# Designed miniproteins, single chains, continued (2), part 13

Each design is a single chain, and the fold is of that chain. pLDDT is the mean over its residues in the fold that is shown.

## One batch from the design tools (miniprotein)

Design m4427
Fold by ESMFold2-Fast:
Structure m4427 (fold): chain A 71 residues (1-71)
Amino acid sequence: MITLQDATSDNPEAVELINEGLRLLAEGLERRDPALMDEGARKMSKGQELLDQAGQRATGGYLETDLPPVV
């Protein structure tokens, strides 16, 4: 999916998870290994969730070096 808010530089771990998930999914499909496909899907979901979280966190121009408090 295309999103207007990219967190590539802000959250490299999320991007890495999505890329790894896609890689595992593609390899699972080629090898017809459902375990690899399942793991790839899980990593993609987690990466996408982290991107959504980062997009909500990094708004306006208010960023902290440490993790901001969630209330």
Scores: mean pLDDT 67

Design m4428
Fold by ESMFold2-Fast:
Structure m4428 (fold): chain A 64 residues (1-64)
Amino acid sequence: SEEERVRAELQRLLAEAVEQGRRLYAEYQAVRDSDPARAQQLLAEMQALEERFRERAEELKKKM
């Protein structure tokens, strides 16, 4: 069903977002004390990642 296909795609996107978030967080931890400007940029990128996932998830739901 389209619902099952959408759920599978959402799970794939979630897994990708989680992995990307882990990489961003690792970079944030590496620069947190030495480069505060880069650290703030990485926090913004993590927030943007969450919003992109939310937007993509809502677009997939519209296809059901």
Scores: mean pLDDT 84

Design m4429
Fold by ESMFold2-Fast:
Structure m4429 (fold): chain A 76 residues (1-76)
Amino acid sequence: MEELRERLARAAQELLGLDEESAEGLARYVVDYMRENPDATAADLAQLMVDRFGVSLARARAILERAGLTDISDTP
């Protein structure tokens, strides 16, 4: 989970121009949600990023894809 969190934070910095602290907060929130909701889809994670951090759905999906999280529910 730590490696995943760092990958999410880095993707957020690269795609949104966030500082390290803001990117880490976003990454931690997503990882914590995944831990509590193991059946959550990539779409659910993207929506959380939209609702919590005000990013667009397209940006949220790009961040998840760059972090290697295209789908966590075994769907295409």
Scores: mean pLDDT 76

Design m4430
Fold by ESMFold2-Fast:
Structure m4430 (fold): chain A 82 residues (1-82)
Amino acid sequence: GIEDLVNAFLADHGLTATAAERAALAAAIREFLETGSATFRGVSLVEDAEVAPAASAEELLADRRFQNMLAVALREAAERRA
């Protein structure tokens, strides 16, 4: 499922996320695949990150702009927790 893909992606990229952040990310991926638009931590995937349309969660997670946005958003969240 999308949750397993999120967990694998975060581990492969050395990114730390809370259970709530992982759930929010999975929800944003589902919304983006269904509607072509979503937000994660106040960042628009289309308007701010300029993520291209994707047919699958795997394709979206392979998008460099999406990867860069996630790395920044999750790093900032982790720094605010410390």
Scores: mean pLDDT 85

Design m4431
Fold by ESMFold2-Fast:
Structure m4431 (fold): chain A 60 residues (1-60)
Amino acid sequence: APTLAERIRAGDEAAEEELRELSRARAEGIAKVLKLDEKSKERLAEALYETERWVLSRLR
């Protein structure tokens, strides 16, 4: 089966949603440690999603 990275590079919308969910979960974990408010947590989740998507799109 294709990896998440391969699916992202292929433009799989389901893979995009999986990555968003993973980024939200990671942001929640970080926010608990750093005591971030809800808006900061949401901004972190978006930044993590954008960063991870960029990295995965460039892995060959």
Scores: mean pLDDT 79

Design m4432
Fold by ESMFold2-Fast:
Order: structure tokens, then C-alpha cells, then sequence
Structure m4432 (fold): chain A 70 residues (1-70)
């Protein structure tokens, strides 16, 4: 059966820089990659991934939507 889940993560710009992330897109890519790996390790087939990142002042907000088959 196909399912869709959405996860939102907030990271400060200072924390992102300390982790070596140079942009909101790099933060989004790393977080999305970790989520995809987790679902694949659990035996799910990842069908689609949508990532949105935006900056709110000193905070980066990342929304990852994953569609997978169980």
C-alpha cells in the first residue's frame, strides 16, 4: 500500500553553519537523505520525495514529504 508522510524540521542558521551546511538547500538535502535512508533500511520502497526549505529570520524550516510503498 502507498503512503505519504510529512516531516518538518527547524534548524538555526548558526547550527547549520556549525554543521558545515552553506545553504538552506544543503540543510534540506542532508535531512531528506537521512529520512530516505531510514525508510529504505526499514524495507520500504521510496517512490517520491518533495523537499521545501525556507529561512525565517535566524531559523531554517525544512519540510520533507515522502511517498513510499510498504
Amino acid sequence: TTRTVTETVRVSVAEARARGWDSAEEVAGDLAGRLIARYQDEGYEVLDVRVEARREGDTIVVTVTITYRS
Scores: mean pLDDT 80

Design m4433
Fold by ESMFold2-Fast:
Structure m4433 (fold): chain A 73 residues (1-73)
Amino acid sequence: TARALLAAGRPEEAARVAAAQLRSADPQVRKRAVHLLLEVGPAALPHLEPLTTDADPEVAATARAVIAAIRAA
């Protein structure tokens, strides 16, 4: 899981997996992905930036919101 990757000291891989999970149909998966990306912090930014122009406007809006929250922290 993305959480296990972060716990294992692999934040870049955790961010990549969690960013992909923002496209999940399961709202619980998306919620957990948002929390994990916020915990990863700046290392998540390269994986979130491509999602800001995602074809799904909800994914794009979520990616922009997570980037803004990371930059504000």
Scores: mean pLDDT 81

Design m4434
Fold by ESMFold2-Fast:
Structure m4434 (fold): chain A 62 residues (1-62)
Amino acid sequence: MDIRDAVAFARELAAGTDLLVGLGPDRRTISLFGSPASRAAAEAVRAAVRARFPEVEVLDAT
């Protein structure tokens, strides 16, 4: 699994939002940070990443 591709994809989807995309300490989890107002955008990013990279875990930390 190339986690860098998943992180890059998530960052492209988060462009134009207040979401920050981080890599978790286990380097298998992507974390999404933002305000509660960005929760819908975070859910959309999570769904898209899961569809393209089903082995990647995405945590919504908004």
Scores: mean pLDDT 75

Design m4435
Fold by ESMFold2-Fast:
Structure m4435 (fold): chain A 74 residues (1-74)
Amino acid sequence: SEERLKRALEEADAAVDLYSKLLNLTPEQHAELRKRVRERVEKFLKENPDASDEEMQKALEDIIREALKELFEK
């Protein structure tokens, strides 16, 4: 649902903001991380419309971890 996507993106943005502060990301790195995480969260929900809240939370954690790795291991 649209409400579920909105909540997932709000949680994603909050997590991205937290990691940005903890890792002292530049504004450009913060924006890139947010973009990648949001795009992947939207894709996950489109491909997995029946995903549980637990599956969604795990997916968000995995997405953030992968996006951070890509940002620093280029």
Scores: mean pLDDT 84

Design m4436
Fold by ESMFold2-Fast:
Structure m4436 (fold): chain A 95 residues (1-95)
Amino acid sequence: DVEKVRAKLKAVEAALNALPEKVREAAAKILSILLSEDEDTYLSLSELAKKTGFSKSTVSKAVSALAKAGVLETRRKGKTTYVRLAPEIKEALEA
């Protein structure tokens, strides 16, 4: 549904525009990395920090904002947070 996709993209844009520039840059790199992964693949915050070159704190802020916008799914196992691209967002961007 084009309108549902537009509403989600607008929410993502609003969430990203509310972030400091460095956190917004981290969010863009995180999305690029996750778009190249399999849809069931979870990456830890530490792996995302290593792959993006940003600090774990910056990555955590970017992930939190994207998860609130419905773009990313997060799963906590013990003290580790795992992240994947929401399936509906990946499908919408690849369609």
Scores: mean pLDDT 76

Design m4437
Fold by ESMFold2-Fast:
Structure m4437 (fold): chain A 67 residues (1-67)
Amino acid sequence: MSMKTYTGRLVISEEGGEDVERVFEAPTRDEAVQLLAAAAKEAMERGLQVKKITVTPEQVALVTRRS
């Protein structure tokens, strides 16, 4: 249980420009989603495009996904 982490990835790009990936780690899926949402909002407010948002669990079983 210790060191169980969720990895959030955010892919953003400037209009007509390069893609930039940002990675966030959080102890829970909800926290990872919140970090991604905040970063995506900031990127969009700066005129950047959000191309992809992904949350990947580490060391979690399906029971922990809380779908």
Scores: mean pLDDT 68

Design m4438
Fold by ESMFold2-Fast:
Structure m4438 (fold): chain A 68 residues (1-68)
Amino acid sequence: MTEKKEEILDKLVKIYDEKTVGEILALRNRGESLEEIRKRFGLSDEAVQYLEELDKIEKEMIEKGKKK
């Protein structure tokens, strides 16, 4: 659901600003690893956990939309 994603994104934006968060998400969508992004932007452990939570939410939405 979008509300859960919005809350996580708001927390990230408060730490890194909207532009930086947008760049991070774009790199993740292009297949960059969390470790590479962490090195490039100097992300905290907390920020990495938020990105992992976003990935989990996206996976749940995909699983619900794809039966087999």
Scores: mean pLDDT 74

Design m4439
Fold by ESMFold2-Fast:
Structure m4439 (fold): chain A 97 residues (1-97)
Amino acid sequence: MKAKYAIVIVGEGGDDRGRQVRRLIEDGLRAAGIAGSASTAGQAYPASTLPIEEAIQRVMDDIAQNYGYTRVSQEELRALAPGIPDDVVVGGVLFDA
């Protein structure tokens, strides 16, 4: 069995709140035995013309389709990282590597 990896994007800026949510996700992934990283949407898409939720969903769907990765639901990400505010959008993918 190959190790699981995750890529997660958080619909927050590079402010303290975005950093805290990113840390919660990375700590939750580590506790679940998944290697991975979380990035803030403000760092990834500082000039996006799309609403953050639509931008994150589109990017994650494109990654999942193009690379054969598995989408992670909002509920699954919130279960891994309790304390993510309900108004924060998160999107993620899982893959074996």
Scores: mean pLDDT 68

Design m4440
Fold by ESMFold2-Fast:
Structure m4440 (fold): chain A 64 residues (1-64)
Amino acid sequence: SALQESLIAQAREALDYLAPKASEEEKEAVLARVREIVDEHADDPALALAQMAALIRELAARVA
């Protein structure tokens, strides 16, 4: 859906901004998990967004 595509695009932008030192492999692994979360929570975009934000923050902290 357009909303799912938007959430995934936002996750990619956030990863590039918050975790610029992360490898493409690490970023793609997080994006793959984000796609799973968005699919699992298609009826609850707020929960999907919260879980995405947590994963992105975890990677950002790891590569800081």
Scores: mean pLDDT 80

Design m4441
Fold by ESMFold2-Fast:
Structure m4441 (fold): chain A 64 residues (1-64)
Amino acid sequence: SLEDRIKKILNAAPTTPFTSQKLPLSEEEQKKLLEEAKALLAETTDPMLQIAAAVAITVLENSL
């Protein structure tokens, strides 16, 4: 699910504390996830999903 992918992105982000490492996703996959995360943030009322979506958006935008 989108929520599981968001959590995987969050867990992968801090794997290299001193270097920006590109996510192991294609640019197309990153852009698709970014759009889906933005849509989820807009449509969900669940605070945990809103937080997860917002963080995923930040990680994906920084990776692109």
Scores: mean pLDDT 66

Design m4442
Fold by ESMFold2-Fast:
Structure m4442 (fold): chain A 68 residues (1-68)
Amino acid sequence: TKKKIFDAIKEALLSAGVDETSAYAAANLLIIGEEVSGKKLSVEEFIRETLSGPLLSEEQIEAAVKKA
């Protein structure tokens, strides 16, 4: 469910050292993006493809993926 995915992304980002505000914003962006585009992304796919570069370093992405 959306809530389970949201919580998983938020916790994964927090565990990777992302602050609460940024983690919450990133999780919300996934939910909004899924609703608008009609595409379903796994937590890993979202972190790697959407949050890389502008929001997260490669090290933060790998840590978040392992947590998720």
Scores: mean pLDDT 63

Design m4443
Fold by ESMFold2-Fast:
Structure m4443 (fold): chain A 99 residues (1-99)
Amino acid sequence: MLTDDELAALKPEELEKLSEIMGVELTPEDVRRFYELAQKFDVDGDGTISAFELKAILESMGFNPSDEQIQQLVKWADFDGDGRFEYKKFVDKMIGKTE
């Protein structure tokens, strides 16, 4: 789970871009909840989830993302080009944890 300090470090511009793609205003608490759920779906611990798992997580959080919105999110967070959402790298980038 993200700490309160890590959540406070969340870049407003990254949250704004995510909100624009989703068509709804997202909060830092939505990012924390997403990360917790993504870790539970990531049973092999590789830091990635499928587009199907991404949609399931967002739906469990009360959002109803379109397939086009899911594809936009995957393209934004597909750093290895394998068609998977790299949620760990994505969240680390949003909170400023870069190598």
Scores: mean pLDDT 76

Design m4444
Fold by ESMFold2-Fast:
Structure m4444 (fold): chain A 90 residues (1-90)
Amino acid sequence: EREEVIRLLDEALDRLAADMAAGNEEAKEVAKKIQEHIAKAAALYEAGEPLEKIFEELEKALKLLAEYMKLPESDLEKLLELVREELEEA
């Protein structure tokens, strides 16, 4: 269900943001790396690069988030599918 996967992403991002606000240095470093990959994906999208290249950068960001949050592989797979579908429909 798309709504459940969106909630999973929102909850993971909220937890990362809460940890950063609490002064967790690991959370800050992870968030910085996630932002770098998202920025690269955005630049590739603006340049009209293939969706596969854009997805590669977003996949790296999601893997960092999943690793920090200790998400099971099944949850990471759902997040990857959501992002792939959104890119293909854009």
Scores: mean pLDDT 84

Design m4445
Fold by ESMFold2-Fast:
Structure m4445 (fold): chain A 117 residues (1-117)
Amino acid sequence: HMKEEFERALAEVRELARQMGLPDETIEALEKGLRAVYQVDPEAALELARAVIDMLRAKLEGASPETLVEQANRVLDVLNRLYDRAEAHKGTPEGQRYREAADLAAAGVGPLLTSLL
């Protein structure tokens, strides 16, 4: 069920990003980052994908800059928790997996946040 929910969320991220006219490389980086997080922490990946969906929808609906910042902070909160987990387990294989996943997610989310804010 978790994988089905995640794949559905990913499909929605891709569709909303296309509606926004985001570059293919940005959409690809977002998908890559979300999938990397899913391999390490499926719950966090689903939470991150849903936060990205909420932010993209808010932008498409013409939400205020203040609302977009609030949505962006929700995305950043999930990303920061991944980095916190990586730091808490620094020097372990678990910590390395969280750091690699967080870095890939940041690579996808960063350009998105720059484009939307």
Scores: mean pLDDT 87

Design m4446
Fold by ESMFold2-Fast:
Structure m4446 (fold): chain A 63 residues (1-63)
Amino acid sequence: GPLQQQLQQLVQQGTQAYKAGNYKEAAQKFRQAADLARQLGDDDLADGLRKMAVTAEKQAQKQ
């Protein structure tokens, strides 16, 4: 559905931002994706995406 499509777009955007070294943007996208995954009832995916956001935040602090 529309929310699942939005989730995939947020994950894609976060991944592309991370690969480009835009860690602050990557963290924001992964947090938005985690919130949406939880809203969809996928707690395991939400937890994984939150960990990706934390990793991106740590990389942003090293810049």
Scores: mean pLDDT 89

Design m4447
Fold by ESMFold2-Fast:
Structure m4447 (fold): chain A 100 residues (1-100)
Amino acid sequence: SKADEILKRLEEIVSEVEKLYNEAKQAKTPEEAKKIMDKVFKLRAEAVKLYNELLKLYSEGKVTDEQFEKAQELMQKIRDYVQGIVDEYEKILKEAEKEK
């Protein structure tokens, strides 16, 4: 179903943002961190679009409560990883500002 396709893609996005979070922890320059941030924001935008599509399908009775709850859980995981990446980016920027 369309709902299953959306859920599968959201699960893939969770895996991709987790990988980007691990890359962010290894980033040493603002330029490296910015490249990761650009990828993260694109994935976040895709996830929001997919979630809105699922919301519409849910309002039409085409998504089960269990599928919708899973989507909410996946969106929370994406939000948590995105916040972790933002936190790492802010640390790198702050350290770069201290370099003479």
Scores: mean pLDDT 87

Design m4448
Fold by ESMFold2-Fast:
Structure m4448 (fold): chain A 100 residues (1-100)
Amino acid sequence: SIEEVIEKTVKEIKEIILKKGMTVEGIHEVEDIVAEEIDTIPDEEIRKLVAEKFLEALLEAYEEILSNPERKKGSEEEQKEALEEIRKIIKETTKEILKL
């Protein structure tokens, strides 16, 4: 289902952020990447559903990330690498949703 694909994607994003570290500014960049990729979905109803489910799942993941005692901010290079990995995952996710 769309929900299962989104949940899997958000879990992968969370693991990357926890492993490499990310600032609050980087978290906002993740939200921008998600919005940009979702906007590529041609069907308005599917786009709206995906946007809603992604926002809900990301908010829950951010709460867990911010409350995690092992959370680190990471270096500028680690953040850049994390954002590139996240961008790739989100692109793969939108392609998977379009195949459903």
Scores: mean pLDDT 79

Design m4449
Fold by ESMFold2-Fast:
Structure m4449 (fold): chain A 78 residues (1-78)
Amino acid sequence: VEKLAEEIVKEAMKLAGNEEYVSVTDVYEAALKLGLSKEQAEVIAVNVQIEANMNGLETVASREVALEGVIRGLKMIS
């Protein structure tokens, strides 16, 4: 599911207008835009928030942190 995770992060970066950081909200909106359900998007967003917090970030995630969170969330809903 790494390809879908990359597409979610790419869309989130596009929504954020930033190539360095995305908000958890941008990830949630990106997942919805790519056809995931509200429930699936919430699981993904929560996992991005967890990864961000573990890396000392509060409200934003770097590309790499966001990607790891999205991959983890996708594995939980598979």
Scores: mean pLDDT 79

Design m4450
Fold by ESMFold2-Fast:
Structure m4450 (fold): chain A 68 residues (1-68)
Amino acid sequence: MSKSEQLVADAERIYEENRDKLSPQQAASAETLLDAAKTYAAKGDTEGVENMRRSVEALVRLVEKQLA
C-alpha cells in the first residue's frame, strides 16, 4: 500500500471510530475532507493527504472537547 493510501485509510478510520460523536454538519465536513484526501492521493500529493488527515483529527478533537 502506498504512503498516500495508508494516510487516506488512517483518516477514514479516525472518521469511522468517531462518527457517532459527530453532528450531521460535522460528519458532512469530515466527508468533504476525506474526499479531498482521496483527490490528493490520486494526484500523488502525499503532503495534501497528510494535511487532510490532520484536519479530520483536529475536527474530532474539537468535538471531543465539546462533549467533555
Scores: mean pLDDT 81

Design m4451
Fold by ESMFold2-Fast:
Structure m4451 (fold): chain A 75 residues (1-75)
Amino acid sequence: SSAEEFRRRLERLRREDPERYQELRDEMSARMTAAATKAYNETLEKYGDDPEGQEKAEKAAHEAAVEELRRIEEE
């Protein structure tokens, strides 16, 4: 699977090229955070007057981060 291949690539980079491993981890973190932040803000804008709006935004942010990770794993 793409996820398993990506995991093996990360483990190899961690051992053989720690600098590139850190750069890749930083890039992944930035992309996932950007996706989460966008989903959070868009959901709050849509559901700001809903008493559950914050919980919906947090859920949307988490789902967006997970989806971005899947996209990274498939690259």
Scores: mean pLDDT 85

Design m4452
Fold by ESMFold2-Fast:
Structure m4452 (fold): chain A 91 residues (1-91)
Amino acid sequence: SEEDEKIRELAKKIINSTDYEEQKKLFAELQKLGYIDDDPEKFDLNTLKNIAKSLLLDIKVRELREKMKNGQITPEEALEELKKLIDEINK
């Protein structure tokens, strides 16, 4: 969905940011979308990155489940796509 695309973009920006103030602003945008209820001031830079990584993985799992349900990919292909994302976000 358009909303999932916005969350992915925001989460990727948080993961790639080295500026804590920028990360908090991006996190506040995720709060406005209703996906996070926590105050970003309660978390350090590394914790915000880890929360953003978790959010990207959640969205990817939901997309892969839908693709498998619709017969677009096999479970083996879904696992490979998930591994690819994990490798990407841990670079």
Scores: mean pLDDT 81

Design m4453
Fold by ESMFold2-Fast:
Structure m4453 (fold): chain A 99 residues (1-99)
Amino acid sequence: MGEEAGKEAAEAAKKGDGEKAKEGSKKAAEAAKKGDGKESGEGMAEAGGAASVAKSAESGKAAMKGGTEAAKNAGDDKEGVTYGTAGAIAGAGGEFEGR
């Protein structure tokens, strides 16, 4: 599920594993395309927050991209769009702080 993928990205970000964070973020965005918009958005919000706290540029960039794509793929799911956007913003913060 998209929420699971987002949580995987969040855990990877906390451990400093930018590659696994990127993989999880990509899976969450793909799950949003399959109708898992809200759960993918929630997972990306968690991933973005974790990347921001960890100050990881690579994990933050992954969450920014994944959150943006999850929000876009959520379409008419307003909660999915809101949470995906929040994840993208938090991820951008992590990318900036980690530079």
Scores: mean pLDDT 77

Design m4454
Fold by ESMFold2-Fast:
Structure m4454 (fold): chain A 66 residues (1-66)
Amino acid sequence: DKKKKLLKEGNTLAGIGDFQESLKNYKGAADNYEQSSKLFKESGDLDKAEEMEKKSEEMKEKYKEM
């Protein structure tokens, strides 16, 4: 099931993003949230895609302030 695989991969990347955010690696967090958003969008989970896109934007702003 392609959708199930995309959801699993999206969740994994979101978790990696959360971990990198906890380390203050905002660039790595942004990249992982952005990839997670794309996978959720491909799966058809637009709500999770939007959530991850917003997290990516937040991390990009934090990275610019460094």
Scores: mean pLDDT 86

Design m4455
Fold by ESMFold2-Fast:
Structure m4455 (fold): chain A 67 residues (1-67)
Amino acid sequence: SMMEKEKLRKEGEEHLEEGRRALEAGDWEEAARHFVEAANKFLEAGESVDEVSERVREALRAAGALE
């Protein structure tokens, strides 16, 4: 169970990073797909909507898309 959740979180983090890179490159559609996949992975790992929202906001700020 813990190993499964750790794997899901790692996959979510990878998708957040790919989404951030896509957004920095101007690939909005690709970025959106990665952020949705990341959110789904984090939710499946047992994170709350608030926790997932915070992760996405951090990625958006890192990409310069959110102040």
Scores: mean pLDDT 84

Design m4456
Fold by ESMFold2-Fast:
Structure m4456 (fold): chain A 62 residues (1-62)
Amino acid sequence: MDTPAFHRQLDAAVELVAAAVELTVAKRIGASQEELDKLQAKLDEAQAAVDRATAELEAERA
């Protein structure tokens, strides 16, 4: 089903993967604790966006 909520869920999932990769790379290169905290916050926000988009998609199908 090609709904706006479906596209939003896909976009949110892509952002989540990107944030996870950035955090993993930063940890491996020894980034500062401040940078790691910012990347962790970005990952948490991306996860929350995926959760919201999934709920919106489920609501459209209910």
Scores: mean pLDDT 80

Design m4457
Fold by ESMFold2-Fast:
Formats: sequence, C-alpha cells, structure tokens
Structure m4457 (fold): chain A 90 residues (1-90)
Amino acid sequence: DEKEKLLKKLEEGKEMAKEALKLAREHRPQFVPLVEKALELLEEATKYLEEGNLEEARKKFDEASRYLAGAIAVKGEIEAEKQAEEARRR
C-alpha cells in the first residue's frame, strides 16, 4: 500500500530530522533553518496524507527529501568527525 509506505517514510524522516536538528543546534547552528524546513514539509505532507490528498502529500515529501538529505549529511559528518578524533588517539 503506497499510503502506508509513505506514512512510514514520513515517520522515519521526522525522526531523522529531529536528531539532525538536535545535532545542528549543538554543533552546526547555521544548518538549523535547513533542518527546520525539512520538519515543516514533513508535517505538511503528513496532514495532506491524513486528509486523503496523496498527491500533495507526495509532493511535500519530495520537497522535504532534499532538505532531509542535507540534514542526514550533517549528522553523518558530525559522527564521522567524532570517530576520526577517537581513531587519532590510537
């Protein structure tokens, strides 16, 4: 079911965006607006999906996916930097 699959992607996207937002606030404050935009678009997509407007929900999710890619990259970069710092001590 496409609706259930999209709902799962929206839930996963929101969780990833919330984690990225926390990390951005602590380590990369300039990226906070980018992550907040992703969350806003995911919330809009969820509301359209709840209203039965699958096309608009997909459109908002597609828009959010670009901001999510940026948020995931920021999170990964911070985690990679921490791992590299620990490796340098060995």
Scores: mean pLDDT 77

Design m4458
Fold by ESMFold2-Fast:
Structure m4458 (fold): chain A 75 residues (1-75)
Amino acid sequence: MSLEELQKKLVEAMSETGRLLFDPSASVDQIREALEKAKEAFKEVLPYLSEREQRAYETALKSLEEMVEAREARS
């Protein structure tokens, strides 16, 4: 699998997590599962990322985690 394919998989997984976060019908379990898939995709691409790209994705994933925790607190 190419670096481009790994990055695309990560971006798609993060986008799906965001989509579910803004879907009021999505369960917290579905959102958690999507976030875990995004974290696994990040882990796969991590060795190929620049330090700047790594920090950007880590920041985005942390923001998604905080949003999931906020959603759990409201359920």
Scores: mean pLDDT 83

Design m4459
Fold by ESMFold2-Fast:
Structure m4459 (fold): chain A 96 residues (1-96)
Amino acid sequence: SPVEEVLKYLDEAIEAMKRGDFEKAEENLDKAIKILQEHPEEVLSDPRVLEAIRRLLDVADENKRFDIRDKVISTVLELAEKVGLKEKVLEALFGR
């Protein structure tokens, strides 16, 4: 499943960032982004994926990796806009 693969790669990226292994974090993030680009509507419609992205953004901010944060935000919002999910994604990532 594209959703389960994205969740796995996002979790691996989060855990790598928590260890300070940013090379492995970016490798797993790039794999997640590739699947997201291939299946944007299916992947971004799953609330578990949006929660995992939110957790990844929080960990990137905690580590002051604003380059990773900005890359994820720009990629996700661009794809969300293309599939009509921008409002939902903005609420999930930046809402309470």
Scores: mean pLDDT 88

Design m4460
Fold by ESMFold2-Fast:
Structure m4460 (fold): chain A 84 residues (1-84)
Amino acid sequence: MRYRFRLRVPKTKPFEEIRKAIEDAAKEALKIPGVKSVRVETREEGDYLVVDVEIEADSPEAIRKALKVLSEKVPFEGESATIE
């Protein structure tokens, strides 16, 4: 199954540090059993970093665990989500 969401992260740190935190969180999420892929695309929009995330996993529980890892590693402000 596939879960897609978009985050808007305010520029509380240099964008490079925010990107690194997101990439590190994605790597940790990939270690979760049942998580098949985590894809991250980033785009700068003024004082925000827009982050598009796609998680592919074999179960809803694996997606839930991956989302928890991502939320614990990066302070997020707002999200919109699509589940397939």
Scores: mean pLDDT 73

Design m4461
Fold by ESMFold2-Fast:
Structure m4461 (fold): chain A 71 residues (1-71)
Amino acid sequence: SIVEEVERLTREALESKDVQRVLEILQEIGRLYKEAVQAGAPKEEIQKINEHLMEVSDHLMRLVDEDERRR
């Protein structure tokens, strides 16, 4: 299911310290979110995907801040 794929991608992103890899995963989750909405997926599934997208987005922002301080 789309939700299971998003959960797998979210785990991969949260385990990663690679800004570029996390960005790629965030873009993929965003694509899956759009597909779920267009396919008329249940509101609860859409909300869960959005929550995972926000988690990965927050992680990316933290990694970018850390990377900028190092350079």
Scores: mean pLDDT 85

Design m4462
Fold by ESMFold2-Fast:
Structure m4462 (fold): chain A 58 residues (1-58)
Amino acid sequence: MLTPIEKEAVKRILEAKPKTLGEAAAIAKDVFLENGYPYWVAGVRGEALAKLAFEELK
């Protein structure tokens, strides 16, 4: 199951309807950064979560 932070990231991705994985990853990264995660952790976790959410959008 997703954590509350991951659920918020997925929600923002779905609302924004990004056209590229990079756009989805940027949205997820910003959510992690807002919740106090280090930049590199936010980037890695954001990209992994964005791949999952982006595949569900198609």
Scores: mean pLDDT 77

